Designed miniproteins, single chains. Designs and how they scored, part 19

Each design is a single chain, and the fold is of that chain. pLDDT is the mean over its residues in the fold that is shown.

## One batch from the design tools (miniprotein)

Design m632
Fold by ESMFold2-Fast:
Structure m632 (fold): chain A 67 residues (1-67)
Amino acid sequence: MGYKIDPSTSKEELYEIINDEKASNELKIAALEELLRRTPDKKEKSELAEKLGELILEEMGKEVKLK
C-alpha cells in the first residue's frame, strides 16, 4: 500500500490508515502502535488498544496472513 508509518507520521494519517480497509492489517497494527507510543493518557490508549485487538483477532480468525 502507499502508506508509510514513521514516528513523524501525523495522527490524522495514522487514523486514515486505520480506517482504510485497503490497508493491510500489518500497517493498521503498526499505525495503532505508533499512536499508543505517542499517547501518554490511559483513556486514549484504551480506545487504540481495542482497535488493535480487533485487527489481531480478524487476522487470526480468518487465517489470512500477508507476509
Scores: mean pLDDT 71

Design m633
Fold by ESMFold2-Fast:
Structure m633 (fold): chain A 66 residues (1-66)
Amino acid sequence: AVVAVFIIPYDPSLSEEDRKRTIELLIKRAEAEAERLQKYLEELTGKPVTVILILVFVPSPEGNLV
């Protein structure tokens, strides 16, 4: 198994509804990146690979999703 860690920045000054919506969009992007990584690793190894996605939430609109 491979562990992929993504930092999810969010703006704590947003309304709860807007903050939730923004976080959900960022989570979907992180999931898509993890899926791409899994496919890439499976192509390299020729074997099925499990990617474990860990999300770290930070109160910063200028944080990076990596």
Scores: mean pLDDT 75

Design m634
Fold by ESMFold2-Fast:
Structure m634 (fold): chain A 91 residues (1-91)
Amino acid sequence: MKITVEVYYADGTQVMPKATFDTAGDAMAAVKKALEQAKADGKTITITITTPTELEASLLGGMVIMMAWSMGLKVVSVEVSGGTMTITVSA
């Protein structure tokens, strides 16, 4: 499975370069690091996850939301469009 992850600060600068992963575990590890960075910096980030199907994107997006909540971060918005899920999180 191909999973593409993009993470941006609210000002449009990249938190991490656009990366493609073959496993959900590797993709979630990258997202976790980006969430930890956002929390440390006290900044709002937008996480975009693209997968082959809407179901896969929704499942991974759900994991991101749970991770953010477990870290004490606020989920500001969630958008789904086909195989792409966009999640905005604030510290």
Scores: mean pLDDT 84

Design m635
Fold by ESMFold2-Fast:
Structure m635 (fold): chain A 72 residues (1-72)
Amino acid sequence: MDKGIMLQALRIAKELLEISPKAAASYLRDVAENDMKTNEYKQTLLDLAKLLEESKESGLKAIEDVMETLRS
C-alpha cells in the first residue's frame, strides 16, 4: 500500500518540481506526515524534500532513482 502511494507522490512531485522546488518539497513533507504508515518511506520522502530545497537537479535525480528502486 505505502509503495503505491509513494510512487504516486513522487510522480506528482516531479511535475511540481518543474514549477516550484519549494512546492514539490512541501508536498512530499505533507505526504510523509499524513499518508505514509511505514517509517522507512516517511524518512525517504523527508530526505527527498530536503534535497529538493538544496538542489533541483540532485533532487530530481534522487526522485528518479527512488522510483526505479520501488518499481523493481
Scores: mean pLDDT 81

Design m636
Fold by ESMFold2-Fast:
Structure m636 (fold): chain A 63 residues (1-63)
Amino acid sequence: MKEIVAGENPDVFLTLFTSDGTYLVKTTAEQLEEVLAPFRGKFEGVSGSFTLEQAQVIVRVVS
């Protein structure tokens, strides 16, 4: 599993499942969309603690 860390005080922690593999993501709510943008078209799933609004951003960015 590969780790991605973005932002100095991450408050969003999630496991991202993609066609390229599994990533542990540690980021801020503000940087979530930017961090996930490279995974557009590769998204298979996500697991973690996040709000409904953040979940909707994740789905839109990585779809």
Scores: mean pLDDT 76

Design m637
Fold by ESMFold2-Fast:
Structure m637 (fold): chain A 93 residues (1-93)
Amino acid sequence: GKFTISNVTAEAISPTKLKVSFDYSLDSNDTYEIVVKAYLNGEEVASTSFTTTTSGSASFVLEGLEPGKTYKVVVKAFKDGKLVAIASTTVTV
């Protein structure tokens, strides 16, 4: 089935923290792993993940960031270890 990531937002909530929010939808009862990562200059600096079998919305706080930097936030969905969807945004802390 198709996995869709939409409405990805990233907001600086402190000098070292980002709040990442997004919607996700799937058309099957398969198990998906969703991974949220923050990158600075191509280097992964923070991440979180969860598994889902249903459509929904998610919100996470990523920590350990530096003020005044621009981060690329990437949301990836995996099925059986294979990348099936990707969406991204940028945010300055």
Scores: mean pLDDT 86

Design m638
Fold by ESMFold2-Fast:
Structure m638 (fold): chain A 75 residues (1-75)
Amino acid sequence: SAEREALLGEIALALQAAIEAAEVDRDAAAARAHIDRLLELLERVAPEAVARFRALLADPAGLPAASAELLALLA
């Protein structure tokens, strides 16, 4: 659906922004804000997965693993 496609696009943008904030800017607060947005969007498309991704993304070092898992989940 168009709504699902829009949510997936927003999830991808939030993930990219979180990775850039964590890895390039070393801005933990900005990374956390983008991660929180990602989890909010994920709750709207895959609410059953939110607890798992919240645990994985408790540390921004989890971002590469979260990216791989999101691709598997949303395929």
Scores: mean pLDDT 81

Design m639
Fold by ESMFold2-Fast:
Structure m639 (fold): chain A 80 residues (1-80)
Amino acid sequence: MTPEEYRALAEKYAELAKKETDPVLQFAYSYLAAGYRHLADGRYDEAAEFFEKASQLFEKAGRPELADHYRKLAEEARAK
């Protein structure tokens, strides 16, 4: 994906966080927005930390598929 695509994803999740009524999911989306902003800027370790935090919140929210997805994305970011 391009940096521009990551910035678009960051904006998408920032907007989802504003509209979310579940506080756990609100924080998860906020961490995704931060993670994608760091990816867009080439800050891979910082992006991985935010995706790991989002993954933990998705586990807490009972969303195991999303938790697994963002855990893998964090691993991929650290590998760059």
Scores: mean pLDDT 85

Design m640
Fold by ESMFold2-Fast:
Structure m640 (fold): chain A 70 residues (1-70)
Amino acid sequence: MEVDPDSPMTDPKVREAGVRFTQAMADGDLPAAAEALEELAKEIEKSGNPKYQRLVEGARRLAEALRAAA
C-alpha cells in the first residue's frame, strides 16, 4: 500500500515538533508551544507541497495566537 510520501505527518521532524507542541501545552508553556508550532509550519513549508499550505497557515495562526496569549 502506498503511503502519501508528501504527508507532513510522515516526516519525523514534523512529528517531533508536534510532540513538542503537545508537551508544551500540557506544561502550560505557551511560548514553547508557539515555537513548536512555528517549527512545525516551517518543516511542512519546506516540502513546497501545495496540498498542505492550509495546514502551514493554520499552524502559524495558532502559534501567533499562543504568543499573543503568553
Scores: mean pLDDT 73

Design m641
Fold by ESMFold2-Fast:
Structure m641 (fold): chain A 100 residues (1-100)
Amino acid sequence: MSIEEKAEELEEEIRKALADFEARVQAAIAARDAAGLQALRAEMDARREEWEEKLGEVAREAEEAEDWETLKRLQEIHKEAVERYNEIYEAIDAALQALA
């Protein structure tokens, strides 16, 4: 598998995981499940650490290969993932505040 293909697979993995978290967060909000929202927050933090590690590994391979196009794509994937992650996190925080 090429470095570019690894970046594409990682992008899809991250997007699918974030979509799953969005759905689970909305379900927990609808259920008024404060404990579930707290658990989802912790799970999201752990999954973000996993993505950061995987992104760093592929970025290192791209840098060693002088594949600057893939390195730039990985930076874009990271930025988009962080923005979406923060939106989900803000939704959790707002819901927890409303349930308090």
Scores: mean pLDDT 87

Design m642
Fold by ESMFold2-Fast:
Structure m642 (fold): chain A 80 residues (1-80)
Amino acid sequence: SELKKKLEELRKEEIELGDKIQELLDKLKEKGYDEEVEKVQKRFAEIRERLEKEGMDLELREEIIEEQRKIIKEMEEILK
């Protein structure tokens, strides 16, 4: 049950970070950063597939979530 609760918390954060990445990608695309958008879209799709397939490996899922946070930070810096 504790493992299930942690997995549900990670899934919620995954969704929230995914929504933020989509929002930032739309902004980058609108501003003409097409190459950056393509690179981030490919990396984001790969991350989403990994998160869906990792199941109960909480450590690996937490590493992937940290990677999503890093991508968000990098996109926010470009948009400043």
Scores: mean pLDDT 78

Design m643
Fold by ESMFold2-Fast:
Structure m643 (fold): chain A 72 residues (1-72)
Amino acid sequence: EEERLKAIVERVKAELEDSGKDEVTIYFSTKEEAERLAKALEEAGFEVVDLGPATPTSPLQDHPYKVTVKKK
């Protein structure tokens, strides 16, 4: 679980650095996973701008929660 969380954090870093995006949104099946990632991203130096339910706008079935982050 911690390894997977670290891999997601590294992917977010790459997407923000390589794609030139201001924000990245990640979808989760549980609120607990979303909150855990949000904390890990804040500890890594990112700003969490949104955390909560993604419905009805989630593009992924069974992933009703979202975390949106940006570079500080």
Scores: mean pLDDT 71

Design m644
Fold by ESMFold2-Fast:
Structure m644 (fold): chain A 96 residues (1-96)
Amino acid sequence: TKEEAEKALNEFEKNGNALALATYEYYLVRDPAKAGEEAAKLLKERDEKAAELRKQIEEDPVKGTEEAKKEAERYKEEAERAMKLYDEALSQKLAE
């Protein structure tokens, strides 16, 4: 449904933001010069994929919504991985 599609797209954007933030924080610890570049790249990729998902939902609402849910879950897993890498990097830097 339209409501399910909107919810899936919102989760996708939320998880993409979480990934970009975690990646930004990771690079601030490891290589501050790259932090803005890496975060900007992820946000651009998120926006491009969001546009693609919206087009897919317009063409086939059922399949497009399922694809949006799948991509949101992928971003959630990537964000969780990035958060873990940030925690590990911060712990290592504090031990130095």
Scores: mean pLDDT 87

Design m645
Fold by ESMFold2-Fast:
Structure m645 (fold): chain A 103 residues (1-103)
Amino acid sequence: ALAERRERRLALLRKVLERLKREGAPEEVLELVERAIEAVEAGDLESYLALVNKLARLGVLSSAELAELLGYPSERALTLAFEESLRGDNPKGRERLEKERAE
């Protein structure tokens, strides 16, 4: 349910905030997590995704936390989606080159 997904995201973001506070993360990082909480509460998916991506780029999220926040069922599912996206950019050219080298 959408409500269960919202509550799960809020619970995870609050756990991330407490972890980052314990690790002595900069105030700017803590403010990004707090803004992500506000975006989830407001139903602002666009701002939420932008903030989660910014946190990911700062390297302050684990792969498990990132997968859960983005709605993937596991770290492996996130990795597979990323690999599939990369393959999508050049699928025919890469497959053709690999086939010609194998023949």
Scores: mean pLDDT 72

Design m646
Fold by ESMFold2-Fast:
Structure m646 (fold): chain A 57 residues (1-57)
Amino acid sequence: MSSAVNSVLKFIQSEQGYTTEDEIRILGRSLDLSEDDIQAVIAAYKAAFPQHKQKPG
């Protein structure tokens, strides 16, 4: 993954942990990530941090 993708992952981990796909998508686009990169971030985040707090949508 690009350095920008890694930065988003670290930001999510440090700030909020688990969030909605829509929130990650919006954040990624604001940081100039492609949709494919954003989807990769969402998938990687779910796999790496499933035990972080989460709320059903």
Scores: mean pLDDT 65

Design m647
Fold by ESMFold2-Fast:
Structure m647 (fold): chain A 109 residues (1-109)
Amino acid sequence: MELSVGTGTIEFKADKEGEEFGVAATAVGSNRIVDFSISVSDNVELLEILGQSVSGRTATLYAKVKAKKKGEIGIVTATVVFENGDISLDITVFGSKSEYKTSTSTERL
C-alpha cells in the first residue's frame, strides 16, 4: 500500500520564559498509521515524550515542552506517516493562550 505523510501545526505563547506546557496529539486514519511524531520550533524545547502509541488506525502522543522565550509564538508540529487514505490530526497545548492553526498537508511518499 502506498504511504502518505500528514502534518499539523499549533501555535502557542508563554507568559514566562521557561514556562512548561503539556501537549497531546492524536491522529485518526481511514487506513493503517505507520508512524507518529512531534517536533517543535527553535524557540521551544521538547523536554520529554510522556507516552506514544501507534495502533492500527489511531495514534496518540503526549509530551512536555518548554518555551525558551516569553511572548514569542512557539510551534508544535505533528507528523503522521499512514497508508494512503483520509487522516485527521488534532493537537492541544494545555494551559496556553494558543492560536489554533490546524492545517493538514498531505504528500505521497
Scores: mean pLDDT 79

Design m648
Fold by ESMFold2-Fast:
Structure m648 (fold): chain A 74 residues (1-74)
Amino acid sequence: SEKEKEIVDIIELSLDRLLEAGKITEKQKEEFLKKFKEEVKKLLSSLTDNDEISEKVQEFAAKLLKEVLEKIEK
């Protein structure tokens, strides 16, 4: 769906910036995107309220980004 693509494109742009800055690896980007796409697809199939979808997507993205960034610190 268009909404799924927009959400994924925004997070992928953020991940690309982290990759260019050397803060994540290509494998970490791929693993993040795979998990994120699966969750977004699940949320869009089960929820119809745009605000609830946005809130859940943002919460999940924040948790994944924190995990990825914490794994890069020594």
Scores: mean pLDDT 74

Design m649
Fold by ESMFold2-Fast:
Structure m649 (fold): chain A 79 residues (1-79)
Amino acid sequence: SPEDVEVLKKITILMLRFIGERQDLLLAIKRGDTDAAAATAQSLVAIKDELDKISQDHGLSLPIIARARADVDQLVAQV
């Protein structure tokens, strides 16, 4: 439906942001930039929370969101 298309667009935009922020976090960790790592980790948690909210609001169980959630938890544990 048109509503489902708009939901998928929102998820796609959040996943693109997730990919960019994930790369920035990995670079910050590699450089030992603790302030940048903390800020990027907070951004990743916010993206995770948005993805979880969309999933709950629309009754979705997408494997890609579950994987992103697990990846955020693993990366944030390194900060």
Scores: mean pLDDT 87

Design m650
Fold by ESMFold2-Fast:
Structure m650 (fold): chain A 112 residues (1-112)
Amino acid sequence: SVLEEFARKVLSEVIVGYTPESLSEAFRKMAEIAKELGLERLAEGFRLLAEYAPTLSEEEVRKIAQLIPTMLLEGNYSLLEIGEILKEIGEIAVEEGAKAAAEYMLKLYDEL
């Protein structure tokens, strides 16, 4: 699955720090990986999230930065499930805006 490959590359290649600038760079790298895999809508969504990340609070940045590691290490999520969640995040960013996508990620973190 291309979504599983996207999740695998994100987990291996993207370093997420706990600052808005680091989160912005992480989303830019996710957009780059998505584009390389032909996932054009995901690439657009993560580019929008990268532009939005500097507006996030310190607490929101920490929660979003921890979302994928928490799902992988503490939750019972497969690479495919993570890829499908990342796809949903990207689609929300394109369709409803980066703020809505960030709010979706924060809700997911709180439900873990």
Scores: mean pLDDT 87

Design m651
Fold by ESMFold2-Fast:
Structure m651 (fold): chain A 73 residues (1-73)
Amino acid sequence: PTVTIELEVEVPEGATSAEVTVYNSGPVDVRAEVRDEDGKLLAEAVVPAGESVTLTVPARPGLNRFTLTLTPV
């Protein structure tokens, strides 16, 4: 099963990126994908079972909206 999470991040003036940390508490590895509002892939990684991964995505000052998708591999 795929899990989709919508993220809203307020980025301060002068910042050009945001960080998304994904912790996988499940028994299988998952592929994490971060996309913008247009569906463009900004970052991806495999998060091993029981571990965490931090993904860095480009951002602009103000409110940014991202979609995080978690798919078992």
Scores: mean pLDDT 84

Design m652
Fold by ESMFold2-Fast:
Structure m652 (fold): chain A 97 residues (1-97)
Amino acid sequence: LKEKFERLLEEIEEAREAIEAGDDEAALEELLEVLRAADEVADLIEDKKLQQEFILKTVGAVLAVIGALLDGDREAALRTLEELKRYVEEVKKKVEE
């Protein structure tokens, strides 16, 4: 489980770097990798309510980042991605305790 969370956090960081670089194609590819990594984490969450919340939060955040990028709002995209990172770190602590 820890290794899957670490990969997800790395993919979020790579998406942030692509957005900061202004590379929309790279950002979209990294956001797809965020979704794949999030799916692998979700499969390992035994609490069904937490699993469903995690899926909805991660998918919702990625869609919001994509929407912000399409609107040219880099600041909104980066803020949403940082909020997702904080949420993932909170879930990681909760499932490790």
Scores: mean pLDDT 85

Design m653
Fold by ESMFold2-Fast:
Formats: structure tokens, sequence, C-alpha cells
Structure m653 (fold): chain A 76 residues (1-76)
């Protein structure tokens, strides 16, 4: 099962909440990950196992913490 760990939480140049993710495998743009709290993030930029992901709902950023393990919810 593919997972990704939240390594950092920050805001992009447009003041939108984003997360830096480290995958158990190579990450791809467009993949959606979900936390146990129900926050969903879509990968917008990826390089190998590292990716920047945006919250699908910006309000869900409050549910995410550094160290959270997310699971892939979209099939390829």
Amino acid sequence: MMTATVKALFKDLRDRPVALLEGSEELKVGEVFESESGARLRVVSARGRLAVAEFLDPADAAKAKVGDVLRLVSEE
C-alpha cells in the first residue's frame, strides 16, 4: 500500500496551504492522499519520493500535522 508522510506544512506564494510529502514509493502529480482525519491533498509537483501537495479543501489544513501518514485514495 502506498503511503506518504507529511514532512512540512506551509503556504505557497498565493497564500494557499500546502504540504511537503515523502512517499514510500515515487510520487506522481495528480495523486490524492487522505489522512486519518479525512483531510485530502493532491500532488501538484513531484520529484522522486518528494512532492508538494495542496489541500483540496483549505480548511482541512487545520486537521493535518507534521509526521502524519497519508494513504493513496486514487487508483492510477
Scores: mean pLDDT 80

Design m654
Fold by ESMFold2-Fast:
Structure m654 (fold): chain A 81 residues (1-81)
Amino acid sequence: SVEELLEERNQLIKESLEELDKADPKLAEEFRKEVEALKKQYNEESKGASEDELKELTRQYILQVKSLYNYYKLKLAKAKK
């Protein structure tokens, strides 16, 4: 359901922020801003969407958050070099 997908998204964001914040608080702040931008886009696209469309949109934004987290993890790893 949409509710389950939103819960998954929220947990993913929380865990991602906690991991990044432990390593680099400034990088975590940048990640948070990027996630907020994705949230704004999701809110705009979800306006007038059906339940099925909303499920697909939510799934896409979960994938975008995962991609963004991986990008920031890579930045963190490279900064260590």
Scores: mean pLDDT 83

Design m655
Fold by ESMFold2-Fast:
Structure m655 (fold): chain A 93 residues (1-93)
Amino acid sequence: FDEEMKKAIREGAKKLQDKLIELGASEAVAKEIAEAVLKAGEALIARDLETAEAEIERVIKLANEIPNEEAREAALIVAKALEDGLAELKAAQ
């Protein structure tokens, strides 16, 4: 179960990276965002809320540095989904 979720997170992060590059984000920024998304997702699976919060903040910071509006919005949509997941875990405690 955890391995299937980790696989889905890795595939999602790669798909986001490819989409950001297609929308005109730099390869370096797209890669850093994908790495932060992967780390945030893995932290949520592990219930490491502090790491999840830090990596989500990193996604938001990097996304706001993207000059292309569509690429920025795509990254922020993913960050919002991660924030919603973090909020659900915090509310369950």
Scores: mean pLDDT 84

Design m656
Fold by ESMFold2-Fast:
Structure m656 (fold): chain A 86 residues (1-86)
Amino acid sequence: SEAEVIRRLQNADADTLARLAEVIREVLGLSPERAERLAGAIIGYAVAGYSLEEAVRRAAEELGLDLSDEQVRELTRAITEVLLSE
């Protein structure tokens, strides 16, 4: 559920950050450093109370990434899958 995904992001540790960065790198083709920055920003917006999709959109905007609606949807799905696989 989205509530479980948000809960995991709000309690994110170094392993969660690393898994998010890996998924971001695989989906968007970003460098490890850029993927880690985007992962951290997504966690920050989730902690601030945004939905996962809104957190992805705002984090991308903050970092100057011009993501298409398709890329936002794909990344949101991939993050959900990796966080719920445990």
Scores: mean pLDDT 85

Design m657
Fold by ESMFold2-Fast:
Structure m657 (fold): chain A 91 residues (1-91)
Amino acid sequence: MEKLKEEITEKIEKAKEELMEKIAAEISDPLLPENQERAEKLIEEKAEETLKEIEAYIRENVEDEEEKEELLEFAREKIREAKNELKLQIF
């Protein structure tokens, strides 16, 4: 269980770092309204993609339904926190 939570956290941190690099490369001034909207779209798209990858990972590695629900809730919370941190760093 703890090992799976660590793997999930690592996947989210890696996705966050990749997105930060992409935004830094493609969006020169994130405070411009049009660039802010684009950056927010990239953040939401990456969050959706990362959640789907984690959902698949949980389904493949966990048999117990209660453990699946706990890990999915954990992942959703961690992604929400990562999104908030990323927005604070960019804006």
Scores: mean pLDDT 82

Design m658
Fold by ESMFold2-Fast:
Structure m658 (fold): chain A 104 residues (1-104)
Amino acid sequence: EKLETAEKLYKDARTKSSIDELSLAEAFLLALEQEGKIPLEELKNEKYKEKIEEIKKRLIDFYTNAGPDEVLVLKPGKEGELERIKVPKSEVEKELNRNLEELL
């Protein structure tokens, strides 16, 4: 189920044309596969732990210091559907940590 969620988010992210349309979860998954070269099926593999943490730190640094003032996050809505909500960039670290827990 966590892998299925990651695959769905990754497929959705690939249809976005700009970073402003990407949620933090989608941006994180794109960075893991495209920059980290980490297969989504291998996200739980111990050999990728350090690289996953490095990419997470890079995204936190980008969004807190050089990114937009508000970022999109995916939160549970009514009946368990995921809603895209704008949050201040001060929430980026908290939301990326939540995404990591939900995907792994």
Scores: mean pLDDT 69

Design m659
Fold by ESMFold2-Fast:
Structure m659 (fold): chain A 117 residues (1-117)
Amino acid sequence: SELEEFVEKLEELIKNFMKKYKLSEEVQKKVEELLKKVREILESDLPEREKRARVAGVLARLIDLLRDNLSKEDALKFLDELIAMLEEYKKTASPALRALIDALITHLKAQKAAIEA
């Protein structure tokens, strides 16, 4: 599905950040547990609307976890790269996926503003 393809692209970006910033094994394990939860939601028989809502919630928690375990400088770089990827993906996304992406971008921009303040 479109949502599954979107999540796969997000997983690649997140795994690249974990490798680049050499996050602790404990943090990496927590990230992998959240990614597993996202995959379980996608593989479930839940209505597509419910899948989008639950995936968005888990992704927001994952973003918060990564932000809290990076330096201020690295957190800002992470947020900027993630926002850029989301804005690009949004250009070809369905209206329903665009709504999820917009919610994530809003969350990321609010976090970036709080860090920069």
Scores: mean pLDDT 83

Design m660
Fold by ESMFold2-Fast:
Structure m660 (fold): chain A 87 residues (1-87)
Amino acid sequence: MPTPEQTQQRIKQTQDDLQKQKERLQQAQKEGAPQDHIDLLQQSVDLLQQALDALKQGDFKKAGQLAVKNTGVQIRYIGLLVDEELK
């Protein structure tokens, strides 16, 4: 079981990551990015919000599973950016 200090640090990191992803989503929408890019950014925001909620509830297993899912979404997003660069 993590210490209260470790839990608070992880909550802060997840909040910062969520804020950055929300900003990326807003910028992508403003710039008229392809819908598949917007959908993956939205999925990342939703997963980070759920992970933050899980951390606040002390559900560290669920928070970890959501973090893994978010990593998968980020890998797919990078794949789309690489495909666009190569076209």
Scores: mean pLDDT 83

Design m661
Fold by ESMFold2-Fast:
Structure m661 (fold): chain A 78 residues (1-78)
Amino acid sequence: SELQEIAERLGPVVYAIHNGEARASEEDIRDLERLLEAAREILERLRREGAPEEVIEGARKAVEAMEEALRLARESAA
C-alpha cells in the first residue's frame, strides 16, 4: 500500500532527524502530513464503528506519535 511504503521510507528518516543526523525535506514533511491525516481518519472510523477502547487508544497513541514526528521534522527544516 502507498501508506505502508511511505511509512517504511520515513521510519529511518524520522530516526535520523530525532538524533540530529538529518533535516527533513519538503517531501518528508508532506509525506508525514499524509500519514498523520490517514492516522486521524482511521481513529475517527474506529470511533464511528464502535471499536474496543484498547483499539481506539492504540490509534490515539499512533496519532500522537505522528504529530510529534511531524513537529520534529518541521523544526529540523527551519
Scores: mean pLDDT 83

Design m662
Fold by ESMFold2-Fast:
Structure m662 (fold): chain A 91 residues (1-91)
Amino acid sequence: MKERAEEAIERAEQAAEELLKKTGNEKLANAVLSLVQGARLLRDKGKYEEAVRVAEEVVRLVEQYLEGKLSEDEFIQRLQELAERMVKAAE
């Protein structure tokens, strides 16, 4: 689980970088990076399953947005929902 969490977090960081490169939208990229930092915090607390879920969900949301399957507003809403779940998981 630890190695899976580390790999998932690395993929989420790469997704944030791709989002910035393809859109130039620093606000969206920073929102994604905030979730990546939260996944790292969950990993550091030994909550590997939760870290994997957050990181893999981040990658999925970024891919859906870049493919045009989510609008910007829908993407922002989904990131906010994920952040709420992450805060609750960190307790």
Scores: mean pLDDT 85

Design m663
Fold by ESMFold2-Fast:
Order: structure tokens, then sequence, then C-alpha cells
Structure m663 (fold): chain A 83 residues (1-83)
């Protein structure tokens, strides 16, 4: 998915608002796209939007329980919230 790849590229550049838009577009194109929810969670986590990051990672894990990125992301968000 080109929208998903654009989201990843923008996330790696630190352009979080643009990355969110592309991950949301990837989700609209395929609502079962677990990796797009995982990517969205990672961007939201970097912005300090922990509640929405948790929801996005949880959705990724509901779609694919083996999504290791989302499992790691949830662990990191929960640790950060305790800091």
Amino acid sequence: DSDFQQGIDLYNQGNYDQAISYFQQAIRNNPNFSDAYSGLGSVLFQQGNYDDAIRSYQQALRLDPNNTGSRSGLDLVQRRMRS
C-alpha cells in the first residue's frame, strides 16, 4: 500500500502529522490492515498521545495477534505513562 509506505517514510522523517494522515488513508483503503494501525499507534506514541496510541495498537492486535510491533509499542507506551 503506497499510503502506508508514505506514512512510514514521513514517520522516519519526524513528520508525524503527515504520517498520521497517510496511515489513516491506508486504514480507509483496507480496514483490516493491522500494520497501518500499528504505524498509527507508533506516531501517536511519539506525539505523546498515549490513549490514542494504545487504541491503535490494540486494534492492530485484534486484527493480527502476532503483530509484534504493536505488542512492543503497547509495552513502550505503558512504560512511558509510568514515567
Scores: mean pLDDT 87

Design m664
Fold by ESMFold2-Fast:
Structure m664 (fold): chain A 91 residues (1-91)
Amino acid sequence: EEEDEELLKKVVEHLNEAIRALKAGDSETALKHLQEAGELAKKITNPELARAVAEAFRKVAEYARSLGHTDVAEQAEKLAKEAEEIAKKLE
């Protein structure tokens, strides 16, 4: 769907900004971008794209944990699980 492709693009943009914030040591900005990405992900109706978003959140969580930002990692893991639940409901 056109909307799902645009939503995925916006999710990826927010996740890229979260990664940049993490590299700069700015966990507050990283959390803000994760929250925005999570809200956009809830609107996705394609199960394949919802799974792709879940994988992207897990990648951000792994990166955050590697940098010692446990709070950001836990939030990203939570959003990954929520995206997986969305994908399962859309199957």
Scores: mean pLDDT 84

Design m665
Fold by ESMFold2-Fast:
Structure m665 (fold): chain A 59 residues (1-59)
Amino acid sequence: SELAKIVKQLETELRALGLNVKFPEDASLEEIQALLKKNKAPESLIDTVTLLIRRKKRG
C-alpha cells in the first residue's frame, strides 16, 4: 500500500519532467532505484528511494 503510493508519486514526478517511466506493480525498492538510474532521473528522486531502502533494512 505505502510502496504503491510512493511508486505513483515517482511516476507523476517523472512525467512532469518529460520522462515516460512506468514501474512494474510488484517492483521492489531496489528495482525502482535501478530503473530511476537507467532512465537518468534526478539525483533527488534516486536519493529518496535509497533512503527508503536503508530505512527498510534497518527497521
Scores: mean pLDDT 78

